# Ledger of designs, part 14: designed miniproteins, single chains, continued (3)

Each design is a single chain, and the fold is of that chain. pLDDT is the mean over its residues in the fold that is shown.

## One batch from the design tools (miniprotein)

Design m8456
Fold by ESMFold2-Fast:
Structure m8456 (fold): chain A 57 residues (1-57)
Amino acid sequence: SAIAEKLKKEFGLSDENVQNILELLKEDPALGTALLRKYLGLSDEEIAELVKEAEKL
């Protein structure tokens, strides 16, 4: 997805790192959202895109 490619490009994340983020968002969206805001500085819109991708897992 476009948001996954952006994370790999901007933060140097691996495919495995992105997959782990999506799995966390599926299991605990509140914790995953808080960590993405705190450590990656993602917008609410970017986090919402990742949550939608996680729901498809």
Scores: mean pLDDT 82

Design m8457
Fold by ESMFold2-Fast:
Structure m8457 (fold): chain A 70 residues (1-70)
Amino acid sequence: MAKEAEKLVEIYKTEGNEAFLKALKEVDPELAEKLNGDESKIAALVTGLQLIVVGAEVAPTEEDKALDLA
């Protein structure tokens, strides 16, 4: 999960909203459908994913930080 979050955040930063949504459809098509291309929802999700990525970098194990958010 944390590794996937890192990839999605990188795609968003380098390729933008459309590429991010396309990548998300391959990983989690249900969540991608829920977003419906809404920029505000995409931004909120990206912020959450960034927090998971930062937690993984700081924590000895990325899974521990991801579980704290569940």
Scores: mean pLDDT 68

Design m8458
Fold by ESMFold2-Fast:
Structure m8458 (fold): chain A 62 residues (1-62)
Amino acid sequence: SVDEAFERERDDALKAAEETGKRAIETGSVPLAVAASLQYALAGENDKAREMLKKAEEAIKK
């Protein structure tokens, strides 16, 4: 069904966000942290999106 397709797409986006986020933390990359934040927001994980933006902001200030 259409609903199942959207749910799957959101799950895939969340997995991609987790992968990008892990890489951002491991490398200290601000662009990757921002990308992960946007992917988390698209997946509906607003709290995690905000957390990634905060980490990016902290990295810039260092």
Scores: mean pLDDT 77

Design m8459
Fold by ESMFold2-Fast:
Structure m8459 (fold): chain A 92 residues (1-92)
Amino acid sequence: VDEEIERLIEEIRELLAQTTDPLTQTTLSSAYKLLEEAKKKPREEQILLLEIARGLLLISRGVLKLIGDEEGAAVLDKVIERIDKLIELLKS
């Protein structure tokens, strides 16, 4: 679980380094900080932090689509799917 969260953090950091849109930079930065915090929390709080981060990534994805960054949006689609699978795993 922590290894998967770390991989998600790195993928978001890579996308953040390529992004010039200020809103996307803010929402991606906030999302990865929530994922870093989630690694340190008990299961119940970890799930909540993952759900909040997911929401921020959905906003980032919407902005990237609006500005025509289909490649960045596709990266976030995969990251969101992986977060969804991780939340399901933690709930089981």
Scores: mean pLDDT 84

Design m8460
Fold by ESMFold2-Fast:
Structure m8460 (fold): chain A 106 residues (1-106)
Amino acid sequence: MRFTATATYEVTEQADLLITVRVEGGRAEATFSLEVEGGAPTTLDIVQRAEAGETVSLGGSAPPGAKKATLTVEVRADDPEARVTFSAKNLTTGEEVPVELRREEL
């Protein structure tokens, strides 16, 4: 199974974002990527492994001058019945960021 979660947020001066992935049923690998609108191009690729019941979180600050940031998490689970839950929060404002989720069979 492949899950893709995308969270987009507006950056004023500097915003701290936390995206949380929880995996239930089987093992999974999470890949994080960041795209920033405004300012210099920024790429962030982090691969983390999670076991059943584990939570993986990526927190980071958008660079100064950024206007929008899109954080994408791709999760590959070895179990087709694995349940993956995504949440995103702007730590600077304390507001939850909407997450768009896509699920694909591999």
Scores: mean pLDDT 67

Design m8461
Fold by ESMFold2-Fast:
Structure m8461 (fold): chain A 100 residues (1-100)
Amino acid sequence: SEAERQVRAAVTAVFVYGIYLANKIKDEKEKEKYIYWFSLAADAIYRHLLPHADQLTPEQLRALTREAVQAIEDGIKNKLSEEELLARLLAIVDRQVAAA
């Protein structure tokens, strides 16, 4: 559907930006860790959003994208764990879905 296509585009944009930020990390092991992490997180977020795709407005999807990008930036800066970053991203999804 068109709604599913928009969700896919938003998740892909967040994922690509996350990898872009990870590629700026100078430590090779830390960089590889975050790249692998974002690959797993993108898939999890996409599966969590798909059942609600038809309920999300373009404005809510843009807000979700902005909040997800900010969470990724803060996560890298503060060296958050995989579990903490994923939890923050899922909380953003849940909040936007609840507001729909």
Scores: mean pLDDT 78

Design m8462
Fold by ESMFold2-Fast:
Structure m8462 (fold): chain A 64 residues (1-64)
Amino acid sequence: AEVTVREEDGLYVATARTEGGEFRITARDRRSAEGAAEIMEKLGTEGGRQLVEIARRMGLYAEA
């Protein structure tokens, strides 16, 4: 999976591209975004979906 972290308007966006789709998690801190990116890379598509759902429940901006 290809994983990137970018700064957008003072927030940090982790994006993971997998065979099953693209996942995005927005965090206030760069380290939080990098951690989310590493988890999405390790778990792949299925884990990425689960992480996005968890992030949404924690009040983070996330897309799957």
Scores: mean pLDDT 71

Design m8463
Fold by ESMFold2-Fast:
Structure m8463 (fold): chain A 78 residues (1-78)
Amino acid sequence: ATPEELKKQAQALLKRAEFYKNELEDPQTSPEAKQQKLSNLKEDLQELKEISEKVPLSDSEKEKLKELEAFVQEMEEE
């Protein structure tokens, strides 16, 4: 993939991860749906990390990735 394609993929993954975060914060989301969305969010964050090793992310994108990683860690704490 080109650096341009990887940057576009990173932007799409960040946007999708934010949607998963919003649904995980929704008290009306079922426990089963939360488990699935948390799994999907973790996969998206892993893909973002792999992309960040191949192409430099912007400082804003790096901050957002760090925030999403912190959110996942908090969700995994009981």
Scores: mean pLDDT 80

Design m8464
Fold by ESMFold2-Fast:
Structure m8464 (fold): chain A 78 residues (1-78)
Amino acid sequence: PADLPELDWTDEKQVEAAAALGRALVAASDLAPEEKARVLAALDIAVESLRMKYIDKAPEEEVMKAAAERRAAALAAL
């Protein structure tokens, strides 16, 4: 299917399916390998932030701190 149905962001399986689809789309894109790596890192950070916010019900400040740490780690790994 071309379009995703409306996702329930509190459903871990739906969040995982959306993340898998996002990664597959990046892999299938014509972006340069370095750009694909950066986009995948950003996608992983976004997915974890959504999981913390909607599944774990974490406070916004905690989600922001975790996202900043994950971004710093991803940049150090690139």
Scores: mean pLDDT 72

Design m8465
Fold by ESMFold2-Fast:
Structure m8465 (fold): chain A 66 residues (1-66)
Amino acid sequence: VDDLLNSLSEKQQQVVDAALAASGGGNRYKAAVEKGKELGLSSKQIGISYGVAVLLRRDRIYQLAL
């Protein structure tokens, strides 16, 4: 999972943070899209960031590292 985080830009990491802060799957995706659009990211970059957020939340690996 560290390799996925290391492949993300600072802006994509902010999308991950926004998704993790939201509750519920639909709310997480919406938060990721809103933050990504605010930062000028492509739909692909937003999708990758959301995928990383889903993996991090499920595995509970780095809640304090974000």
Scores: mean pLDDT 69

Design m8466
Fold by ESMFold2-Fast:
Structure m8466 (fold): chain A 77 residues (1-77)
Amino acid sequence: SKMEQDKKELERALEEAREAADQYKEAKANGAPASTITGYALRAIGSGLTAYLLGKKLGVEEEVIEKLRAYGVNVEK
């Protein structure tokens, strides 16, 4: 169903946001160039926004926001 497809897309967006947030933390800890650190931060925010919009569409926006905050991704700043 379309709802099942949207749920799978939400799962993927959350996984991408988490992966990018973890890469951001690792790059920052390892003293990577500012451009590299910024690149991961932007990817995490972009995937987080996609997850937020899908969460809103599915009526689970609060759960998605809490998960993103746990990853260190704040889409409400």
Scores: mean pLDDT 85

Design m8467
Fold by ESMFold2-Fast:
Parts: sequence; structure tokens; C-alpha cells
Structure m8467 (fold): chain A 87 residues (1-87)
Amino acid sequence: MALEEVEKFALEELREPFELAQSLKDNPEAVEVFREAFEEASKIVQDFENTLKENELSEEELKKLVEETKEKIREVAEEAIKRLKAL
């Protein structure tokens, strides 16, 4: 369930940069900004999954890792939005 929660969060956070990039679709730079953000968020989710697989985490450690992972995803989305708005 923790992985599914993080994956759903990533999709939700990337929705705004996706919509913004779609509004700027005639600018190839906007497409690349969103693609880079999607790839970076995907890597963050993969790193989270690998951490779960390689480590025996307590419930408290798992909750902390989920929150830290969500924060990283949020930062990726916010950076993408800032870059897209600067176009």
C-alpha cells in the first residue's frame, strides 16, 4: 500500500505541470520540461521502492520515508511549474 500511495501522490502532483505544459503544447521546451519532471519523479518513486525492498523498516520509519518521498515529488512538480511559467 505505501508504494501505491506514493505512486498516486506523484500522479496527482504532476497533474498541474502536465496541464500547464498542455496549454503550452506548441512550445517544444514545455514538452521537455514536463518530460524531465516525469522522469525525475519516476526515479524518486523507484528509489522509494528499492529502499522498501532493501531495508526492514518500522512503521514510524516507513511513515517518515513516505513523507520525505512525497516532499521530493512535490519539489519536482513545483520546479517544473516554475520553469513552465517562465516560458
Scores: mean pLDDT 85

Design m8468
Fold by ESMFold2-Fast:
Structure m8468 (fold): chain A 62 residues (1-62)
Amino acid sequence: GPLPDLEARLPVIKENLLRIAEEWGLPQEIIDRIRAATSVEELLKAIKELGDAIIDKQEAER
């Protein structure tokens, strides 16, 4: 299944995360972090930063 195959899916996951970051208009810093990820661990860190940035943007739009 896709979940145990995270390393093989890294390019696809990165592409999807970049699309989400661009759609939300997130800072270049987040986009650069996603692009720089070369391992599952770095990708998970990028996902967390992406989520935090989306929350911050929603709070700023209140």
Scores: mean pLDDT 75

Design m8469
Fold by ESMFold2-Fast:
Structure m8469 (fold): chain A 81 residues (1-81)
Amino acid sequence: MVPKIVVSEEFRAFFSTEQFMQLEISSLEREAELYKKQGKEEAAKVLEEGIEKLRELLRNKGSLEEVVEQLQEIHKKLAEV
């Protein structure tokens, strides 16, 4: 089951959308490297594709809602590999 990501108002007050995206990208990059070291190439590929989309949203000043949707898509794809 894919978890639903909820961003609290307190989190939104503490971090800008850009700061939140940078933290998530950094976290996912660490997970992708871990999966590569473990030989989980399909999981690493899913994370790398998701990171690329998040970086595009960061460059294009995407909304927090678009970021959450992209993170949910990554989790859904990870559950399928």
Scores: mean pLDDT 75

Design m8470
Fold by ESMFold2-Fast:
Structure m8470 (fold): chain A 57 residues (1-57)
Amino acid sequence: IVLKEGYTIDDIREALERAGAKIVEKKSDTEALVEVPEENRDILKNHPGVKEVKEPE
């Protein structure tokens, strides 16, 4: 998951908790690897602070 400039992982914490997401790895203040149920992925995608949600390579 990649956040827009000016947002941090803490700024989306409520959305992460609501989506049942867990932070697996914090890559930067604006990028983290998260574990989230597929059905709840849109909760993260629709957050205004989220730039991109993509599958890990």
Scores: mean pLDDT 73

Design m8471
Fold by ESMFold2-Fast:
Structure m8471 (fold): chain A 76 residues (1-76)
Amino acid sequence: SAETNREVALIEGHAALIVAMAEVMDAPVEYLQRRLDELEAMYQELKKNFKLTPEQEAELERALKLAQEAVARRQA
């Protein structure tokens, strides 16, 4: 649905922002980890409240993985 598509896009946008904060903006690691934890919680709430297609779930999991990897590089 249009509502589900908007919620998916919002989470994807937040994931991309975390990547940008980690790679371009040089944000503090503790702040990045907090934002990542919030993003992961948002994804779990989305899955609970909306029926996602397998493609939408795969897209969101890919976006989350990219954000997780960006934050992990800052912790290394």
Scores: mean pLDDT 85

Design m8472
Fold by ESMFold2-Fast:
Structure m8472 (fold): chain A 74 residues (1-74)
Amino acid sequence: VEEAKENGLLFLDSVRAKVEKILDPEEAAEFNRWLDEEKARLEQATTVEEINQLLQEVAKRYNELFEKAKERKA
């Protein structure tokens, strides 16, 4: 569980860095506030399954924002 949490925290940090590069500062700040909430949930998780579900939700939301950001540049 602890190893999965450590890997999850690294993943969240990676997503934060990518979001700051591709989104407008205001959108990045909003997403990162949500990531801070998800990070707190990750730290409270007691099973690997809970961690994996949370990370999948973060990945889905990130992909949605990434697609929207690409449309803004077109």
Scores: mean pLDDT 76

Design m8473
Fold by ESMFold2-Fast:
Structure m8473 (fold): chain A 82 residues (1-82)
Amino acid sequence: EEEVEEARRLAETAVDTALRLIKEDPSPFTRDVAEALVLIAAAVTKISGNEEAYREALRIIGQRLKEAGFMPDLAEELLKEA
């Protein structure tokens, strides 16, 4: 499960960074950067070809965004695909 562990680390790092950036600077630019960061993390895990790794990344990102109340439409989309 190396790929699943790497996907989990990438997803957690990306969403942690995104939420931290938004807390420090809620500007539209920073929100766009935060969204791009989590989407890039999801895309990277999808390119790996490991469906379990991809689904774990989507669950982590989607759940944490939902809990934070940030990007609710994106959170819902990611959780539906997970």
Scores: mean pLDDT 82

Design m8474
Fold by ESMFold2-Fast:
Structure m8474 (fold): chain A 69 residues (1-69)
Amino acid sequence: MKYEIVAPEGKEAPVDGKVVEASFLAGVKITDFKGFEGKYLSDLTEEDFVNVEVKKGDKIPPYTKLVIE
């Protein structure tokens, strides 16, 4: 499976469906995503987003990886 870093609709991101540079994740603190509370997105590695699945209505951090079928 392929994973891309995607910002939620209407949030800051250079492009959706593409891997973004780690600098674009700097300063974003995760407060609402279970298992990642208190971490900054810039502190997470690609392995931290393996098997992260998001569903409609979930509170997700910006730049969350999507599972691509």
Scores: mean pLDDT 44

Design m8475
Fold by ESMFold2-Fast:
Structure m8475 (fold): chain A 63 residues (1-63)
Amino acid sequence: MEKEELEREVLEALARMGAYIRSKTEIEDEEKREEFIERAARIAVETGDALEGVRKALEELRK
C-alpha cells in the first residue's frame, strides 16, 4: 500500500464523514445529500484538505 493512496483514502473518509454530519442540518433530500457528500470527498482530494472539501461543496450547493 502506497503512502499517497492511504492519505487519499483518509482524506475521502474524513470529508465524507464531515459532509454527512453537515448534511443532517443543511439537506433534507437524501439524493441531494449523497451528491453533496461525494462532491466534498472529490474537492478534499483535489485540495488535500478534508475541511476545505466540505466547505467548498457547501458553497456549490448554495449556488
Scores: mean pLDDT 77

Design m8476
Fold by ESMFold2-Fast:
Structure m8476 (fold): chain A 89 residues (1-89)
Amino acid sequence: SLREELERLRREYRERAAEVNARVATLSPEEIAALEERLRERIEEIMERLRPLAERALATGDEREQLEVLIRLGEELLRIADEIEEWIA
């Protein structure tokens, strides 16, 4: 089910976030500032791509559409976690 998929993504994100945070903690303030700038741009891109789905979910109030938006957001956040590790490697 979509709910089970969302729960799985949440668990995976929790684990990935812990790993990424541990690595980010080793960066200099300058490296953190550069990372934050890249993250801002990536988040803006994701939000623009998800906007039509989010607007539809809000307009319809459909639980399925709301869960689909959350799942897509979760997938994008996991991709960002992987990208962060590549950027700081």
Scores: mean pLDDT 83

Design m8477
Fold by ESMFold2-Fast:
Structure m8477 (fold): chain A 90 residues (1-90)
Amino acid sequence: MEEWEEKYREELTPLDKQLENVDTLDPEERVRLLAEAVVTQLRLREEVEPLTPAQRAQVAAQVRALEDALAAELGLPRSAVRRAFAEARA
């Protein structure tokens, strides 16, 4: 638990610091940082508890819903948001 919390903090702290100035970023930069934060959080979660195929499908559906919501909120094409998430996964 403590070791997991330290690793979680270590990976997310740099992203949290970048998000402190998120309001100063262009919409494309904002979606890039948000995608990186979400993907990093999901990766760390899977390292703690590996997902079943059914759970992975559920998470994929939730990520698609989030991608659509971010596109609407930031006024970006859905393709641009999906690309940011794909790059964050690489």
Scores: mean pLDDT 71

Design m8478
Fold by ESMFold2-Fast:
Structure m8478 (fold): chain A 85 residues (1-85)
Amino acid sequence: EEKSREAAEKLYENAEKSVEEIAKVTGLSKEDIRLIAAAYKLSLEGISDQEKIEELAKKLTDKEVTEALVEAVKKLEEKKKEALE
């Protein structure tokens, strides 16, 4: 359990750096980043309604945005690894 937590913490640090680099490279605003985080969270519940995504983006805390983006990057990396293996 502790070994898994340590691995997750290192993944979070690397994922955050990747998200920051993506923001710099793509020129995305903080608002766009919040919308991406909200869209990701709602996609887990099967919701794709644009109005609900925009409403959630306004209600998300900075911590929730960061957590959602880290989780999205983690799932993207897992999917990428499956495609390469």
Scores: mean pLDDT 64

Design m8479
Fold by ESMFold2-Fast:
Structure m8479 (fold): chain A 73 residues (1-73)
Amino acid sequence: MKYKVVVESPHGGEEGANGAAAGALAGGGTVIDKTSEGNRGVVIVDGDEVAARAAAEGARRFSGATVLEVKEV
């Protein structure tokens, strides 16, 4: 399944997206798209809900990001 993870990082959206991507990979998912604009990062994860949750935790832990949205697409 595919999940859209939207994050906001005080260190920039690219940093937020990179943290989410690292988490997704650690959770057994694949990152199929990664974009950023300002402080907002967006990652599309191909995997299960565990991979999507791992992406959210990666953004929080590695990038100090707030997770704005996690939804199946």
Scores: mean pLDDT 85

Design m8480
Fold by ESMFold2-Fast:
Structure m8480 (fold): chain A 74 residues (1-74)
Amino acid sequence: MTVEQLEKAKELFEKAIKEGDKEYLVEALVILGYDEEQARAFVEKLTEEQVKKLAFVLKKSVEHKLATIKKKNS
């Protein structure tokens, strides 16, 4: 997974947190390597509140991974 993919996933998670839009969460999960149909089916079952909370947790995980990569490879 590239730094550019992780940065884009982070931006999509930020939009999901702010807007509660399930499509941003699906797009971010696909960038992270999840199957689109499975990601969409999973996210459809979530409430808007759960979408925002999950996006926040995943954004923090992506930020941690980005910091680790940038310190060692950049």
Scores: mean pLDDT 81

Design m8481
Fold by ESMFold2-Fast:
Structure m8481 (fold): chain A 101 residues (1-101)
Amino acid sequence: MEEAEEKVAEALENKDYEAAREYAKDLPEEKREAVLYAVEAELNKDDKSKQNEYLAKAIEAALKAHEKIVEEKGLKVDPKVKEEVIAKYKEEAEKLLEESK
């Protein structure tokens, strides 16, 4: 599993999207989907709407993969911490938007 993840990461860093897709086949389904959607987002960089759609799907798949790993290790994601991080991110983003035109 870890070797496949390293190969995917190296392929993505080198912009070798064919190799990234091939190595992703050896990943768990959620991780594989995250990689495939990330590749599609990169390939569709000239279409902002398509890129944003694929990027959103990649993030969703990555979150599902993370939750599965946390559950497998007997750890629990604290919903309060998740909500606090989101709230802090919104506050900082709002400040940046107010300081920009």
Scores: mean pLDDT 66

Design m8482
Fold by ESMFold2-Fast:
Structure m8482 (fold): chain A 71 residues (1-71)
Amino acid sequence: ATLSDGGAPAFTFADGKTFTSLEELVKYLKELLENSDSDTITITFADGRTITMTKEGAKAFIEELEKYLKS
């Protein structure tokens, strides 16, 4: 599915939450890492694509997202 023509990109997670800002996304990912019982984290995007990554990969992903927030 495509997003509307305006605004920031949105990310939808497996629990149905949608975030329109990278700051909220980063906060949510950090909470997932702290509360996860698994060595992997699954993320579903608004277009229906799914990514499964390790906790180490998720930490690296958060660091990359923080770079976008700084720029």
Scores: mean pLDDT 66

Design m8483
Fold by ESMFold2-Fast:
Structure m8483 (fold): chain A 108 residues (1-108)
Amino acid sequence: MAPITVQEKTLQIGDDVEVKVTVTYRGDRATITVEVTNKSDQPLTVKVEVLDENGNVLASAEATIAPGEKVTLTFTVDVKPGQKLTIKITVTAADGSTRTAELTFTVP
């Protein structure tokens, strides 16, 4: 039976955006769940990209989050043990300003 391994990281982007990333590994697959909470009083657009170690985009999604709301984005990607995955989160505010954060996970 392939073991199920779970990795979790949480970060803040500025004072008003909370991000929780959960990666569940099962065999040769990773399921990446990105939960983004908008604590601001303005709508925000979030773009999430799953990158390999060479910066290639394996999966991406974009969502608009209303003030005080939360969105969950889920990705499934093929992985190999020891591979590095980077989760890149770009938040765009109503004024067009952008902030980016990255989280790196190593496949067990």
Scores: mean pLDDT 84

Design m8484
Fold by ESMFold2-Fast:
Structure m8484 (fold): chain A 95 residues (1-95)
Amino acid sequence: SSALYSLGPVLRGIVESTGVTRETLTSGEIGAAIGEYLLDNNLVIVNPEDPSKSLIDLSGTPLSVLAGGKKTVSGEEFREYMARAREEGWIRRVE
């Protein structure tokens, strides 16, 4: 069975905005819900320095707090901030 996680208030609000109301989610379900949130809010933008790549616009979103107030991040930077959210207890494993 897959591990289940609970979310802190910021990530819970984001996940609930995609229509997911369950209090506990798998890691894959959290990733899918965050991806849907990014697409639904048109936050994935073309990188002007490399049009084959995308940037994520965090300006005006609660996710900017996870990035230390940084407005625009790469997909790789975003993955790093999400990993830190887990370490900071924003994503907690249910035992």
Scores: mean pLDDT 78

Design m8485
Fold by ESMFold2-Fast:
Structure m8485 (fold): chain A 99 residues (1-99)
Amino acid sequence: MIEELRELYEKNKDPELKAKLMAETAKTKYKKSEDEAEIIYLIQLIIETGKVTEEELEELRKLLKKVKEKTKEEEKLKQIEAQEKLIETLEKYLEEQKE
């Protein structure tokens, strides 16, 4: 899935399509009660691409909040908190770039 999303983005360079497909993938994994670690990893990978829009960050934040509510393992909770901090940092960066 992630490799297919990367290829689609490279082919048409459409940020809206990329955001929609990535959000759909993450929602599907959450709905199927797949491993929280895999969802956290997917979020990390999306952030690392450096091609995240403000809309994508908001969707990722919402998804991360839902995953956090379902997670009881301390190690995974710490990973989620690290991702939340990265999202906050990127959000601040994007806000500064609007000026």
Scores: mean pLDDT 62

Design m8486
Fold by ESMFold2-Fast:
Structure m8486 (fold): chain A 55 residues (1-55)
Amino acid sequence: SAAVERIAELLGVPPEVVEAEMRRGGLSDAQIERIAREARDAAEAQRLIREAVRA
């Protein structure tokens, strides 16, 4: 999805790696879209992913 690709660009990793990590963490498509919209930088993206995975 476009959201996964945007997060991948922010983190500097391939989209496949991001997709695998998010599936492993049990993130919903809505959570992924929210992270892509709210994250401005790699640090924010990483923080939001960690919070969503822990929740």
Scores: mean pLDDT 80

Design m8487
Fold by ESMFold2-Fast:
Structure m8487 (fold): chain A 94 residues (1-94)
Amino acid sequence: MTMEEIKEEAEKEIEEAVKKGEIERASLVALADDPEALELARFIAEKLHELGIPALLVTVDLKNKSVTVEAYGAEPTAEEKAAIEKLLAQIKKA
């Protein structure tokens, strides 16, 4: 299966979930050393944003013990910020 086919399947699943009211906000996590997973996560975040659903993409760099946060449509909530800080603490301990 190509990346384009995976993206088409993801788009259909997202559209159905949004129509059903199952998604109000999303947080996506991808590893910096997995470019295909990162590309797919970014595509999903962009599609959610196009559909009016705020999305957060958290890119985890295990080599540099860091995280990068990209916000689509809305800033991270206090709960999302706390989850990111917890994730970063776990990465630094590894």
Scores: mean pLDDT 82

Design m8488
Fold by ESMFold2-Fast:
Structure m8488 (fold): chain A 64 residues (1-64)
Amino acid sequence: TEEIRELGVKLQKKADELRAAGKTPEQIAEELNKLVKEWAEKSGAKEYFVANPKDATGPAPAPA
């Protein structure tokens, strides 16, 4: 969906900005995680997020 595309662009911009500000990779990851979680709650994807155990950085293998 278009929402996922925009999220990706937003995350990339945010990461670039945080790096320029001298944030650590760990701090950057935490900020990006917040954005993903906020998007999931707003877009109704919260249920999909709960189904996958903390795999926000990539597609989790779904065996079932």
Scores: mean pLDDT 67

Design m8489
Fold by ESMFold2-Fast:
Structure m8489 (fold): chain A 78 residues (1-78)
Amino acid sequence: MSNIKKAEEQAKQLIEKGEKVKEENERLGEELMKDPALETRGRILKETGEGIYRITKSVAKLGLDNVKKKELKKALEE
């Protein structure tokens, strides 16, 4: 259904944005870790990016699941 497809596209876009944030933080974290004085900072940055990505995926899934539930309810009420 078009509403589900639109929600899937929105979820994919949100996940892609979260993945870019993760990749950026991972790249910056690796650069910081080349300096022994900044090793801990680099590690924290990488972990922060991973956390943002996990939260973004959860939010995207929740949004998509809500749309799917509404469409299922409409189909059952026919």
Scores: mean pLDDT 79

Design m8490
Fold by ESMFold2-Fast:
Structure m8490 (fold): chain A 94 residues (1-94)
Amino acid sequence: MDAELKAAAEKLGVDVQYVKDALAKLPKAEEELKEAERLLSDTELGREILEHARALYEAMLAKIEGADAETIAAQQAELRARAAEIEARLAALE
């Protein structure tokens, strides 16, 4: 186990296995984001989708870091509104 996983577990007040399980899910999302960046970076709409996906990832990290529930709720509401705008633009292209 590396020092970073141990530090994260101590910071969160959980065991190392919980952090491992959480990180096993995060790399899949990170891999999907990297693939999306490779495929979508050539278009204006693609860049907006990538910016939104990155904001969602950052919001997830903030929640893990123990940001207060009201701050997280406000950020999530804003991100959902942005996702709806992007989805509407994608639908208009079909």
Scores: mean pLDDT 57

Design m8491
Fold by ESMFold2-Fast:
Structure m8491 (fold): chain A 76 residues (1-76)
Amino acid sequence: SAAEEARRRADIERIRAVIRELAEDVDLAKALSEEFLEEFIEALTRAAMELEKTEEEKEEIRKEGEEALAKLKEAR
């Protein structure tokens, strides 16, 4: 349904926003281990990919997750 599709899109967008926040939050990066943050970003990336229906959209989210992990490593 259109309502289910809208909810799915909202969930994906929210997860993607959280991934960006985790990669950019300097205080979290100092308070939490790199391994914990990497694992959490990877878990969120997988969750967003599961919600996507096409291989192309899944690949885009995978790349965003990889970019977030790279940004986290550069900030340390």
Scores: mean pLDDT 80

